# Ledger of designs, part 10: designed miniproteins, single chains, continued (5)

Each design is a single chain, and the fold is of that chain. pLDDT is the mean over its residues in the fold that is shown.

## One batch from the design tools (miniprotein)

Design m16316
Fold by ESMFold2-Fast:
Structure m16316 (fold): chain A 75 residues (1-75)
Amino acid sequence: MVKERVERYVRAGKQTIRSLKEAEKANDQKTVELNKKALESLIDGLEYLIEQETDPEVREEAEKVIEEAKKAIEE
């Protein structure tokens, strides 16, 4: 269902942001690139799913993760 998919993407996004930050600290450029691409795909998926989600709390959490992921990629 849509809510379960949004929650799954939110968890994946948070984990990928963490992995990106760890890779940046380790100066692992290949892993940084892979995690940035993964976040781009997760943002696209979350933006698509959030259009179908009617629960305001779930939408708000997803929007926060999208913004955090966009900021992480910008670095």
Scores: mean pLDDT 81

Design m16317
Fold by ESMFold2-Fast:
Order: C-alpha cells, then sequence, then structure tokens
Structure m16317 (fold): chain A 95 residues (1-95)
C-alpha cells in the first residue's frame, strides 16, 4: 500500500518535471535539473551523463559514500526526495 503509493507519486513527479522542463528522457531531465541547481556534471567513457555530487547533495540524498550518480540514479533520488517532502502536492497533481 505505502510502497505502491510512493512508486505512483514518483512517476507523477517525473512526468510533471519532464513536462514542465520540456524534456523527453530521464537523461535530459537529470541534465536540466543539474543545470538549474548549478550542479557539476561530466560524461563517462560511453558519453553518458554523470552527476557529480557536492557534500550538501550527498547529505540531502542521505548517500554520504557516493561522489557521483548516473543520470537515472540522480532522477530516482530526486523523485524519492519529492515524494518524501511534497506528497500532498503530488497527490493534487495526480488528481
Amino acid sequence: SDEERRERLKEVALKTAMEALNVKTKEELALKLAEISNQPTTVDADGKTIILLTESQRKSFNIPDKTSLTAEEFVEEWARHAVEHYPETLERVAS
């Protein structure tokens, strides 16, 4: 029940952000969110977006041992944070 609700609200957060920022992929969403937050980024050997985590970001996501995230990992953590802090807003958007 609670897990199903969290997964539903994560999808609402991702869809809403992608529509608001006019992006079509999770990689584009990650890059746009990083740009808005002035978050440093790089690319791996395959040309995939890597988000470099600041100490503040690591504390915010509660992942102190990670210095970087893939685009997909970054948007998952962002969506999880949105569900934890703004569940009522996401329920209204989903309605």
Scores: mean pLDDT 80

Design m16318
Fold by ESMFold2-Fast:
Structure m16318 (fold): chain A 83 residues (1-83)
Amino acid sequence: TEEELFRAIREAVEIAARALFDEPEEVIREGAEAAARAALRALNDPRLDAEEVRRRLKRELRELAKLVPEAREAAERAIRLLE
């Protein structure tokens, strides 16, 4: 579902942000939520090719998991939901 995809992307970005940045939890959470919302907006934008958006998001999530192994599980869940 869209809600499951939102949560998976948010979790992956949140875990990655905690590993990479020394920011307050509120800033990390808000940033991760904004990233997940932007991804869903792109997927639902009728002006964009949804298949191309899905391919790009999956690529970005794979790169994120490679950069931050702690985010791998959440990123892989998001990738499966994008299939």
Scores: mean pLDDT 86

Design m16319
Fold by ESMFold2-Fast:
Structure m16319 (fold): chain A 72 residues (1-72)
Amino acid sequence: SNDLWIEQTLGIMDIHYSVLKQLLAQGKISLEEAIEQLRRITERQERVLRSLGIDPSPIREYTEELIRELRE
């Protein structure tokens, strides 16, 4: 179902976010680099979902939440 694909994709986003947050905390990447990496990951995930005929809006919305959290 579409819901299952969205749930799985959000889980993938959480893993990437966790890694980026750790790298940021360790001073290994800048905030700008972390945001740009999240955007690139999101664009790739949106492309996959669109190829399956699934609305990628929830992934886009979640990415904006993660970016806001990184800026705090």
Scores: mean pLDDT 87

Design m16320
Fold by ESMFold2-Fast:
Structure m16320 (fold): chain A 117 residues (1-117)
Amino acid sequence: NLSEHLRRLKAELGILKTFKEHELLLRMLISGGARQLGLPLPSSTESFDFLLAYHLLLTAAQEKSPEALTAAVKLLKEEGIDIHQKNSKGQTPIDLVKPLLSPELYATLENTLKELN
């Protein structure tokens, strides 16, 4: 259910935004999740918006639901967060979560991005 995923992710994003002055805590939270899943860890140079995008996409990818991924992308665009921003290694938040995505889930993500551009 897209509406339920949007509501849940929007609430989570609201909480994460309160970490703006405590970016280290947000970075530690994301690093813990990424490590547990065997994903690349965030570098010390990522912006707060990059970390927010990474966390929402990571959370949605773990659901293995096309609706959750669609909800995450739409919410990030609604909030004005640039999901195409690159870290110091030239990676976007999407590049970092890609290993968790099946070909079908990645196609859903690409189609959602195409519709929103």
Scores: mean pLDDT 77

Design m16321
Fold by ESMFold2-Fast:
Structure m16321 (fold): chain A 85 residues (1-85)
Amino acid sequence: SEYVELFKKFDKNGDGFLDKEELKEALKSLGKNLSDEEIDEIIKKYDSNGDGKLDFEEFIRLLGELKGKPLSDEEIMELIKELEK
């Protein structure tokens, strides 16, 4: 899956999270050239634990919204299972 491949590519330290710089590069690879302020807004919106990073579920929810196709909970669970393989 494109979502799993993108996450693994930009999760450079393998901790299961994307920090601000990793997230910015991931979005840039999709043609989304966002400012630092726009990235900070995205992190604040999707970062449920307040650590300044996005986990895989938060990242794919963001990508679904940016593509105009929000992911269902079932689609998210299937992508999480793919990430664990």
Scores: mean pLDDT 77

Design m16322
Fold by ESMFold2-Fast:
Structure m16322 (fold): chain A 88 residues (1-88)
Amino acid sequence: SKLEELKKLLKDPDEEVRKKAVEELKKLGLELIENNGPLEKIEEILKILEEAARNDPSEEVRKLAREAKLEVETELGLKLLKEGVEKL
């Protein structure tokens, strides 16, 4: 699947490839939220972005992953609040 391909790209030796993988994971997460995709897949994307934010050898990739995770989490939270579910 696209998600499995992006997980592999996050382990690429090329920093630019990993940065593109982070951006594509963010886009995939946001698309799933917009289209009411499965929550478990959105949660998996968030876990992958969190892992990259903590552990990627590049500070630039870690920063990009933190920003991507925050954007996806914020959008998910706003969607859940709009549906009448309180989120912390």
Scores: mean pLDDT 85

Design m16323
Fold by ESMFold2-Fast:
Structure m16323 (fold): chain A 108 residues (1-108)
Amino acid sequence: MSREEILERAREVKKEFIDTVKQLAEGLVAGKVTPEQEAELRQKIGDKLLQYMFLALRLTDEEREELVNEIISELDKLAEQYPELKDFFDLLKESVRTAYELAKELDK
């Protein structure tokens, strides 16, 4: 319930989001993920992004912008590591930006 606890939880969810994206990317490139596992991981990515968005509503605009920029930076690093999945990472970056803009609009 403290602001510090909310910010820490937002950072944890950010890490979980990036770790799940990494897991999906690695599995796709290695050819080790089934269509069912891919769907499950994509669902987890969506769930983590939604959790992050709800936590972000309780943060300042400056804190939200800092965290979204960190997520975009991590996704850019993954796109460099897995260039075959560039379109996937570009779509995720747009989803993150959309979630940020929505949170910003809801805080009016």
Scores: mean pLDDT 81

Design m16324
Fold by ESMFold2-Fast:
Structure m16324 (fold): chain A 60 residues (1-60)
Amino acid sequence: LREAIKEELLRVGLDPSTAERLVAALEAGTPVEDLAGRVAELVGPEKAARFARRLEELLA
């Protein structure tokens, strides 16, 4: 799961160190909505929405 989430973050254009920090934040209990908002600020709302959908599929 961790590796799959990191790959999706890399796919939307985030660098490896940013992706690792965001995965660590999710593991520490950051809500999915807050994480998606952070991604939207970095890569825009369309890519963030795509990431959020993929994350929901991975967590289901």
Scores: mean pLDDT 78

Design m16325
Fold by ESMFold2-Fast:
Order: sequence, then C-alpha cells, then structure tokens
Structure m16325 (fold): chain A 79 residues (1-79)
Amino acid sequence: MAAEVRALELEIVRTIIDGVKAGKSQEEILAAARPLIERLAELHGVPAEEVEAVAREAYEQLKDPAALAEAEADLAEAE
C-alpha cells in the first residue's frame, strides 16, 4: 500500500514534469495524469478532485524553469 502510493505520487510528478517540458497545457497534463490521480484518490479515500487540485498547484510551481529543473533532479535521485 505505502509503496504503491509513493510510486503513484512519483508517476504523477513525472507526468507533470514531462508535460511542462513538452509545452503541454495544464488541461492536457491533467488529462494524461487522470488515471493516476483517480487511483491515488482511491488509495487515500479522498475525492479525485482533491488530488487534482494538488496536481494543478504543482503545475503552477513547475512552470517556473528553476523549479522545474530542481524537481527533475529530485525525481531522478528518487528512482
């Protein structure tokens, strides 16, 4: 359970990073991450809208190039 939650969180962050680097919109990135968001919401017992709100906030932070580079480095170290 805990390992699955961590893997889903990392996969959502990876999806956001890859989408921002590819020049995708917030809506396109959230559409791509939707199955992961729904699964994470099920495991936490919360509405998918709550997980989606956190993902939207992460996107706003990661559109800053400095924050994006730092998050990408952190993700690579977490593998």
Scores: mean pLDDT 80

Design m16326
Fold by ESMFold2-Fast:
Structure m16326 (fold): chain A 68 residues (1-68)
Amino acid sequence: ATPTLEELRAETLAYIRANLDEATAARVEAGFRAAMDALAADPTATPLDAQGLVDRVKQEVDEYVAEA
């Protein structure tokens, strides 16, 4: 089954918190929440846009971890 937007949000927030320090996590979370809210408000947005956002945020987290 395809995850819901709320499930994708919760999973991605957990991933951010598990892998980044509190200050960096708060910044990444704020940007991610804003982007997810924008997608939810955009009637032209597709489910692929939500998946692409999640994948991009996870990649950004992985890049921070690799630099640490």
Scores: mean pLDDT 78

Design m16327
Fold by ESMFold2-Fast:
Structure m16327 (fold): chain A 67 residues (1-67)
Amino acid sequence: GAAAGAAARAEALRLGLSEEEARGVGKIADQLSDQGIQASGEQLAEAAREAGDEKGARGAEHMARAS
């Protein structure tokens, strides 16, 4: 849901990602949370790659490395 997307976007921005990368991460997190999935950075990166979201994938990979 939107709350999970907003939280993921805020975390990406806190880690120094661009607005575009943060927005991509937030969109994927929103979609996964609507399916009941609280995704790790690695799971977000995989989901973004499967969806073809290059910016979201880069952002999620950075978050996974930061954890």
Scores: mean pLDDT 73

Design m16328
Fold by ESMFold2-Fast:
Structure m16328 (fold): chain A 61 residues (1-61)
Amino acid sequence: SERDKALDAWIDELEKSGIIKRSKDGKTYILSDEAAKAFGVKEITREELRDILEKGKLPKP
């Protein structure tokens, strides 16, 4: 879907910028120390990233 394409493109840019890094099991993303302080979490799911992109909703700690 177009929503999935937009999310994938955003995730790719975040990873290239060093803001996130894919976890070893590929299920989540590990945030940089700066991003973790801003978001209040060290690890984030694809669906939580979608909520940020589409609704500006930060993940729950």
Scores: mean pLDDT 79

Design m16329
Fold by ESMFold2-Fast:
Structure m16329 (fold): chain A 55 residues (1-55)
Amino acid sequence: KSVVETDDGSLVEVEGLEVGDKVELKGKEAKSLNTGKVGKADTEYDGEGIVKASF
């Protein structure tokens, strides 16, 4: 799992994305704007953020 820090400071857990990726979050879907890969978000959220950590 990885953590996206959104532009408003919220934290969302995602799967299948790399640290440093810019991410578009829509519903329970997370899309890397760098690679185009799509992963699952654990929480429904609409916005943008950056992957900060991986676990």
Scores: mean pLDDT 80

Design m16330
Fold by ESMFold2-Fast:
Structure m16330 (fold): chain A 75 residues (1-75)
Amino acid sequence: KSYPVGVRRIPADADGEALAARAEEVLAEYGLTLPAEARQNIITATRPTGLVVAEAPDEATARAATERLEELGRA
C-alpha cells in the first residue's frame, strides 16, 4: 500500500520552477522522488490548486512530507 504526498495549495503568483525545485528537495529528504509529470504540473499551474506529487511507502512519511510541502504554498 502507498500513501499520497501532496501540495495543498500553489499560490497564483508563485515561481513554478522554484516551487518544483523546493518540492524535489523536500521529497528527497524522505527518500522520495518527484515524478516528471508532477514536476511539470507544478511548473504550469496557473492558479491556486492542490496537487498530489508523490506516493510514500508508509503513512508517517506521507504525513511528514506533506506537512513540509504545505509551506511551499506560503512561499
Scores: mean pLDDT 68

Design m16331
Fold by ESMFold2-Fast:
Structure m16331 (fold): chain A 99 residues (1-99)
Amino acid sequence: HMEEEVKKLIEEIKKTYDAFVAALEEAQRRGLISPEDAERLISLLKETYNKAIEAAKKGDIDKARDIFETGVARLGRELVEKLSDEALDFFFSVVNKKM
């Protein structure tokens, strides 16, 4: 039995995770990011997702949010390093469309 709040948080985290993965795959398909960098960033997102979900399942909503937000911020820094400004705008447009 999962608390309704925890269930909603898990669903929100999953939706955001799915959106970022889709945006990375689309950026790779368009040649905006290398396959190697896309795979590495998807792996980083998956690790962040798994840790955040684990914290949420323990009932630690604040910890789950902190883990996920920190991981997303790290992804953002990596994307700024790897993508042009135009490619970044495209990436976040795909994320926003999926959310």
Scores: mean pLDDT 84

Design m16332
Fold by ESMFold2-Fast:
Structure m16332 (fold): chain A 60 residues (1-60)
Amino acid sequence: SATERRLAALRRALEAVADTDTPVATLARLVGFRSYRTASRLFRRAFGVSPRAYLAALRA
């Protein structure tokens, strides 16, 4: 689905820019989500963690 494609794109974007100070909400918008709230909820359903928690793990 379009949603699954956007979630995969958001995950890849987080991995690609983990070493930068790019806001997570900006990445969600760039991959096609109109709302970070919606992106965060759907990302958590798909991957078990929020986008922010995923990014924190990448930076650990």
Scores: mean pLDDT 85

Design m16333
Fold by ESMFold2-Fast:
Structure m16333 (fold): chain A 79 residues (1-79)
Amino acid sequence: SHEEEAKRIAENVVKSAKDQFDRGAKEVTLTVVLPDEETGKLLAKEVEKLAKEAGLKVESVSISKHNGKTIVTVKLVPE
């Protein structure tokens, strides 16, 4: 279920990035707040995979913890 949740979030992240690029963005930074680190790590892997399939490049991914939550920040650019 963590893998399925990470995949759904990753699909939304990539879709949101494509939508912002269609609006003229040169780079897109998205932040996702998650309940646990395991889902965050799975999300990072799935975003990299789906972004590449969509013709986008993951420039950076950071995973941090704040107030018991996991924060994943992804920076995407056109490939």
Scores: mean pLDDT 84

Design m16334
Fold by ESMFold2-Fast:
Structure m16334 (fold): chain A 77 residues (1-77)
Amino acid sequence: HMTEEQKAFKVIADYLYKKGLITPEEYEKIKRAIEEGVLDEVFKKALKKFQEHFGLDPNGEIDLELRKAIEKLYKEN
């Protein structure tokens, strides 16, 4: 049903919400955007917050460093 990209994005959104870095309203909007395949400005800002939290370049893009950070979350949980 979901692509691997969409699954990764949901992991990011879940993490940001658990850490209190996004509001419940932002979390719901981001999840809907991911499911619809829309990368809006709210989701891009969430990506940048995730990247900043892990000490990565906050470019808002899905690069190799972002993917490695997501994989570490799977491993560390």
Scores: mean pLDDT 74

Design m16335
Fold by ESMFold2-Fast:
Structure m16335 (fold): chain A 95 residues (1-95)
Amino acid sequence: MTLEDIVAELERRRAELLADPSAPASLIEEVDIVLDAIREGLTNPDPEFAEEVRERLKKEGLWSPEVEEAINLLGETATALALKRLYEKRLEKAK
């Protein structure tokens, strides 16, 4: 699976969620966060930021094989941005 395949699948899923009036707005927001993180990570790669997020995830015990696979598919910066933004969004909604 290529990065373009993943972006295309996420955009297709976003369109399906927008067409479904029963779909929670939070799922659409999370897909948008991931798509924005991928685009930003490709245009403005930040290896230092990616390493900081990676060390934080390892310290918190959140580093998993799935995270490593995402890095291999999306790149370190895009994966770090997506994880940080999704985590912040979920914490905000938990309040």
Scores: mean pLDDT 74

Design m16336
Fold by ESMFold2-Fast:
Order: C-alpha cells, then sequence, then structure tokens
Structure m16336 (fold): chain A 74 residues (1-74)
C-alpha cells in the first residue's frame, strides 16, 4: 500500500517523526489527512534537497509525491 511504503522509506531515511505522523494518519482512516501529511513531508524533503543538494532527499520527495497520486486515485 502507498502509505506503508512511504512509512518504510521515511524510517529508512531516519525520519521517525515523519513516519509516525503518517502512521497516525493511516490509523485515523482519514485519507485527506494522510494526503496532507504526505504533502508536508514532500515539501520538507524538496526544501532539504535544494538547501543541501542531496539527491537522496530529492528521490524521497519524488517517492512521497507518487504516493500522494496513488492515494488520490483510490
Amino acid sequence: KPIDEAIKRLEEAGDYAGANALRQAKESGNKDLAIEVLEELAKLYETRAKVFNDPRDAELARFLKEAIEKLKKE
């Protein structure tokens, strides 16, 4: 599931706070809340990628955006 894949990627990146926020959104059953959390995280990682020129942050931001699009179609 897109949310579960995003949680795993955030944990692998060391973002336990972001992973936990998304897990809470998933447990709430509120799809709009999950999308909002993913959008905030994608924005954060895009900003980090620009500031630190880190391709890993850029790839994570892209992955989170793909998860948002998959969730919107469900």
Scores: mean pLDDT 83

Design m16337
Fold by ESMFold2-Fast:
Structure m16337 (fold): chain A 60 residues (1-60)
Amino acid sequence: DLVEQLAALLGVSRSRVAAVLRHPDFEHFDADSLARMLGFDSLPPEVAARVQALLDEAKA
């Protein structure tokens, strides 16, 4: 479950992640856009890479 994986990885609630994933522009989100919508200014490079991999897999 993408919501659960992102919530666990980023330390945010599943409800916050689910709200972001329901955004009309979700198909165009990268790790930076997703982080910004969740209230992060930036993510550590290793975390950003894992977020991007999860988004790419979900969009494939």
Scores: mean pLDDT 80

Design m16338
Fold by ESMFold2-Fast:
Structure m16338 (fold): chain A 65 residues (1-65)
Amino acid sequence: GAAATLAALAARHGVPEAVVDALVAAARSGDNERVRAITEALMRDHGLSEDEADALGTAAALVAQ
């Protein structure tokens, strides 16, 4: 499910739990600017590809529902 996908991608790239929580919180509040800022930072700082960042963002949005 979405929660498992989110956890697996975060673990693979060494994304801290606090950053994952912030992404889910931003998605839940509809803060698209914050979601974008976090995903861009993950690509820059943790080496996520664009496809992986999109998958993580999608999983976070599904968990946020």
Scores: mean pLDDT 83

Design m16339
Fold by ESMFold2-Fast:
Structure m16339 (fold): chain A 57 residues (1-57)
Amino acid sequence: SHMEEVRRRLEERQKKLEASREKILTDLADDNQIIETPEMTEEERKLVEKLKELRAK
């Protein structure tokens, strides 16, 4: 059903977001540039922006 598809997609996005967060934090720790990809979700893009703001301070 539609509700089951929504839940499945939310769970998948959560898992991907956690993996992306670890990658972004590693890149920040190494003082590397964070590269946004076309495959990034809105949640992942917001996380990147927040981390960039922390770096700017």
Scores: mean pLDDT 66

Design m16340
Fold by ESMFold2-Fast:
Structure m16340 (fold): chain A 88 residues (1-88)
Amino acid sequence: SAMEEALKQYQEELEKIEKMVRKGLDEIDRRAAEAAKQSPELMEKVREEGRKKLVDEIAKYLGVDKSTGESLVNEAIKRIKEEEEKKK
């Protein structure tokens, strides 16, 4: 049915968003670790700037506004953390 196809597409998009967020967080952490070698203040700026860029990328990918993108990134992060806890 059309509803079953829509639900499947929705699940596939959520999985893509989770992969994008996870990859983005790993890159932010890598860059923040390098910045930390110079100063703790630069580390925090890199993390904050990286998160804003990740939100912007997700928002552009989905064609939504930045506040919706931020909400989706926060939900993806929560889901990623829950999956990591289940694997422990």
Scores: mean pLDDT 78

Design m16341
Fold by ESMFold2-Fast:
Structure m16341 (fold): chain A 78 residues (1-78)
Amino acid sequence: SWKDLLIKAGATEAQAEKLLAADPSTRGAAALYLIQRGLVPESLRDEARELIAKANLESLIKAQQLYNQDLPISHLLD
């Protein structure tokens, strides 16, 4: 599930639930971060692409920067 992937990426259960309930751009940013970490299974790749497509560019750049700096996915909530 998406919640399990977020927890594997270092989110707490509470942070994972906040990310799942976040705006479309934050959810798309989270999906991009998870893809870059290699955590998204093939069965969820199409859903991940749809989430990313709905995100604005600024949120996707934030996800890329967090990944490049090795910062936790929970920073998408800030």
Scores: mean pLDDT 87

Design m16342
Fold by ESMFold2-Fast:
Structure m16342 (fold): chain A 86 residues (1-86)
Amino acid sequence: SSLAEALIESAKELLEAKTAEEIGDAIGAVAGSALNLDPSARPVIESFAEKLDGASAEEAKKAGLELLEALKREAGGEAREALLAA
């Protein structure tokens, strides 16, 4: 599906992101795409949003990668399958 493709693309962009702007954009895209596929992912996403307040680029990337791992564990259905395929 186009939503699953968007999540896979966003996850790959986060893995490749190097600048603070790229990292922030990629985290936002992952969060938005995951919520579109699985609204039950909201509590996981909200907990990671709190970790991003005042974060450096390196801290933001680590938090974004932790978000991907948390979504692979906690998200259901198509969102989890899409991230496992990425």
Scores: mean pLDDT 79

Design m16343
Fold by ESMFold2-Fast:
Formats: C-alpha cells, sequence, structure tokens
Structure m16343 (fold): chain A 90 residues (1-90)
C-alpha cells in the first residue's frame, strides 16, 4: 500500500525532496487508547517551510483527520514535529 502523508509542521525544518525519513504517527484506537505507528517514507514535495508531503510504502492504521506526527531520521533523531493527514494512493 502507498500513502500520501501531508504534514503541517510546528516550525520550519530544513527538509528536501528525496530525503528518507521515518514518520511516527500518534493515533487513538477504537477504545480511545493512544497508539504509535512508525513507517519509513520519502519526502516527495516541500510545499512551504512548514508543509511537506511524504510518500509512505507499507501498512498504516485507518485514521480519520489530522494526527500528531514526528519526522525522524534513520537514527531516530527528531527532524520535525506537527500533524499529518494520510491519503491512500492507488
Amino acid sequence: MTYRARLTLDAPADLKPGMEVLVMIVYKDKQGREMVAIAPGVISRVLSPTEVEVTIEGELPEVEGAQPATLLDKNFKVLASGTVELELVE
């Protein structure tokens, strides 16, 4: 499965198309419990200093609307934090 993740960042970050990232998404399950999903992705577009699109290949939870998210590098160092909206792409 391929997802388009649109992230709105809390602060400007030095991100570029083609950068490999980990997307950490905090979401609530059907019982309202806080859960975490981490998926590898690639920055596909930088729309502004605080808006980026990431292409994620893998399996992510079915969540509606904006979720808290953190972008990490390959060593799990924080690059940026904000919110993410997920779209499944065919």
Scores: mean pLDDT 82

Design m16344
Fold by ESMFold2-Fast:
Structure m16344 (fold): chain A 69 residues (1-69)
Amino acid sequence: MEKRERSIADLEQLIDEAAEAAKTDPVKASRLVTAANLRAVGDYLDGVITEEEANRLIKEALAKADAAE
Protein backbone atom coordinates (compact mmCIF):
# COMPACT_ATOMS: atom_id res chain seq x y z
CA MET A 1 0.00 0.00 0.00
CA GLU A 2 1.80 3.11 -1.33
CA LYS A 3 0.31 5.69 1.07
CA ARG A 4 1.06 3.50 4.11
CA GLU A 5 4.71 2.95 3.17
CA ARG A 6 5.20 6.67 2.48
CA SER A 7 3.49 7.66 5.75
CA ILE A 8 5.70 5.31 7.79
CA ALA A 9 8.87 6.51 6.01
CA ASP A 10 7.97 10.20 6.50
CA LEU A 11 7.16 9.62 10.19
CA GLU A 12 10.42 7.70 10.78
CA GLN A 13 12.36 10.55 9.12
CA LEU A 14 10.57 13.13 11.31
CA ILE A 15 11.39 11.05 14.42
CA ASP A 16 15.07 10.91 13.39
CA GLU A 17 15.08 14.70 12.84
CA ALA A 18 13.51 15.16 16.31
CA ALA A 19 16.22 12.98 17.91
CA GLU A 20 19.00 15.03 16.26
CA ALA A 21 17.32 18.35 17.15
CA ALA A 22 16.95 17.27 20.80
CA LYS A 23 20.77 17.40 21.18
CA THR A 24 20.99 21.16 20.41
CA ASP A 25 17.48 22.69 20.15
CA PRO A 26 14.90 21.24 22.59
CA VAL A 27 12.18 23.63 21.31
CA LYS A 28 12.65 22.38 17.73
CA ALA A 29 12.75 18.78 19.00
CA SER A 30 9.47 19.30 20.91
CA ARG A 31 7.81 20.74 17.77
CA LEU A 32 9.02 17.80 15.65
CA VAL A 33 7.74 15.25 18.22
CA THR A 34 4.37 17.04 18.28
CA ALA A 35 4.26 17.04 14.46
CA ALA A 36 5.09 13.29 14.37
CA ASN A 37 2.33 12.55 16.92
CA LEU A 38 -0.25 14.60 14.98
CA ARG A 39 0.71 12.94 11.67
CA ALA A 40 0.58 9.44 13.18
CA VAL A 41 -2.89 10.08 14.67
CA GLY A 42 -4.13 11.73 11.45
CA ASP A 43 -2.87 8.89 9.23
CA TYR A 44 -4.43 6.32 11.60
CA LEU A 45 -7.80 8.15 11.55
CA ASP A 46 -7.63 8.37 7.72
CA GLY A 47 -7.00 4.59 7.58
CA VAL A 48 -3.51 4.99 6.06
CA ILE A 49 -1.72 3.17 8.93
CA THR A 50 -2.87 0.80 11.69
CA GLU A 51 -3.36 1.72 15.36
CA GLU A 52 -0.35 -0.46 16.22
CA GLU A 53 1.85 1.36 13.67
CA ALA A 54 0.72 4.77 14.98
CA ASN A 55 1.36 3.78 18.63
CA ARG A 56 4.80 2.35 17.76
CA LEU A 57 5.87 5.52 15.92
CA ILE A 58 4.62 7.80 18.73
CA LYS A 59 6.53 5.72 21.34
CA GLU A 60 9.69 5.86 19.18
CA ALA A 61 9.42 9.66 18.85
CA LEU A 62 9.09 10.12 22.62
CA ALA A 63 11.84 7.60 23.45
CA LYS A 64 14.38 9.18 21.06
CA ALA A 65 13.65 12.70 22.35
CA ASP A 66 14.04 11.52 25.98
CA ALA A 67 17.27 9.60 25.22
CA ALA A 68 18.89 12.74 23.73
CA GLU A 69 18.62 14.57 27.09
Scores: mean pLDDT 77

Design m16345
Fold by ESMFold2-Fast:
Structure m16345 (fold): chain A 116 residues (1-116)
Amino acid sequence: SEGARVRARLTPEQREEVLKLIDEAIKLIDENPDSREAIDKAFEYLQKAADILASVDPALAQAVRDMVEGIRRDLEAGRLTPEQAAETLKSLAEAIKALVEGRDDEEVEFKLPRPA
């Protein structure tokens, strides 16, 4: 998976810094879900996380930057409310966190019965 490659290439220090930035963004949104100032700060944290990710996966970093800028543009255009922008940013932050952490996903063996 793309996540496994990113995790293998991040140094422990880079991993810790990305997770710290992501956790700060999530916490800021959770505590201030309707605040434009909190949303702007969350944009900064996610862009800083993308800058670190660019050293190991430039394509992933660019995708994160494009999503963040898309949310910013839609918020400024009035296509997203502050609450909708916050929810979308939190979902993006949680997805990056899951990718970096690998969610302790050990092998899930399940066998689906195939119809004969």
Scores: mean pLDDT 78

Design m16346
Fold by ESMFold2-Fast:
Structure m16346 (fold): chain A 75 residues (1-75)
Amino acid sequence: MEEPPYQEDPREDARAAAEVLKELGVPEEKAEEILEHALAAQDALEAGDYEAAKEHLAKTAALMAEVKEQIEAAL
């Protein structure tokens, strides 16, 4: 079968999560910023730049916190 093991594809998970955020009413700009930082973190990890990866993950977490507050305010 042509299905590769899940372990090698964190970028697909990041893209799927961004689409879910858009479906929940998150602004496209915020969903795309979260995706960009998540993808940059993965690229940094593959390059062995753990400090850059940590920084991008921290930015992703901060953006997710802002998005959560915005969703809660809309409910």
Scores: mean pLDDT 75

Design m16347
Fold by ESMFold2-Fast:
Structure m16347 (fold): chain A 65 residues (1-65)
Amino acid sequence: MEPLVLDLSDFSDEALEEFGRRVQELLDAHRALLQRDTPEDRQRIMDGLRRIVDEVRAREAERRA
């Protein structure tokens, strides 16, 4: 599996913890799909990860303001 390139260097410890929780929720929600390991299921997981990164980053920027 190719590594997902994510720049998390601007995340606080709190933001990293939130990211971890959201990723776990995404994986739990798609547990059955991960068992099938289809390209469509992998793409769905990847899209979810990108959305989580964007949302956590937006929240982190708001906290720094």
Scores: mean pLDDT 70

Design m16348
Fold by ESMFold2-Fast:
Structure m16348 (fold): chain A 55 residues (1-55)
Amino acid sequence: SPAQAALDAIHAEMEKAASLAEKLAIVEAALAAETDPELRETLARMAAQMRRVLA
């Protein structure tokens, strides 16, 4: 699906990041640009979980 392909691309970009803070920045940027509501919810949950680990 387009949403799954987008999520796979985001995961691939995250694999290039060295730190959790950099991965969070990638997820937050993707969330800001995303229009699909299901993918936005998934990205928002991912960002929230990463913020909890970094807190």
Scores: mean pLDDT 83

Design m16349
Fold by ESMFold2-Fast:
Structure m16349 (fold): chain A 87 residues (1-87)
Amino acid sequence: MEEDEEIVVRAIELRFEILKTKVEEFLGKKLSEEERKELERKEEEYKRLLKEIVEKELQATERAIALAKELQPEVEEMQKLIDEKLA
């Protein structure tokens, strides 16, 4: 779990750095070629980290959906028993 936290923290840091640079450019700051290449590197790293986070979340979601589908008949049986007892 520590590795997942480090990836998320790094992605957040990169996002803020990218946004800060883009806001400065929007406000009229002309980026040097070096600053532009650094921005591109940060954007690519952010995209890579975001993809990794999304892929891990997708795997977790797929497992949760599979478990929910397996448990759904049992939940429906329990609800039916509750409804019959309360009626």
Scores: mean pLDDT 74

Design m16350
Fold by ESMFold2-Fast:
Structure m16350 (fold): chain A 104 residues (1-104)
Amino acid sequence: SMKEKAEKLAKEVKKEIGSLINDLRYLAVSEETEKLYEEAKELAKKALELLEELKDDVEALENALNALQGKPLKVDLSELSKKGQELVKLAEKLRKLRDEALAL
């Protein structure tokens, strides 16, 4: 069912956010990487709050998951709801912060 699909996607999004935060925590060994970790924790908090509001929004959750995994979006961002767009943008920023920390 669509509800079961949404529940699975929401769990996967939460898991991927946790994985990115855990990566950043382990990389937080310099002033620069500690700053990236602190910024990522604030973005993750906002993303998790939006995730509760978007639990039934399969399209937003699929695109957020793709963004967290560094995969292309399935639809144009403008096709998503305002909250869906915000979640995807937070997901992209979280991925970018982790990738930036890995490059330092």
Scores: mean pLDDT 89

Design m16351
Fold by ESMFold2-Fast:
Structure m16351 (fold): chain A 64 residues (1-64)
Amino acid sequence: MDPVEFLTSLPGVGRVLAEKLVAHFGSLEQVLRATDDELMSVEGIGPVKANELIPLLHEARDLL
């Protein structure tokens, strides 16, 4: 599975953000298991965006 392509299928995740997430965490599995604090360590992700992404990433993780 292409990690970037998979992440861009999620609402509110564009290609640039997907590429940053994979580069920062190293793998799709690490992205899907990230905490809000870990997501906020990514350039361009603040508390509001992290809180929006967490439920989407948790739902996506449960599908894998």
Scores: mean pLDDT 79

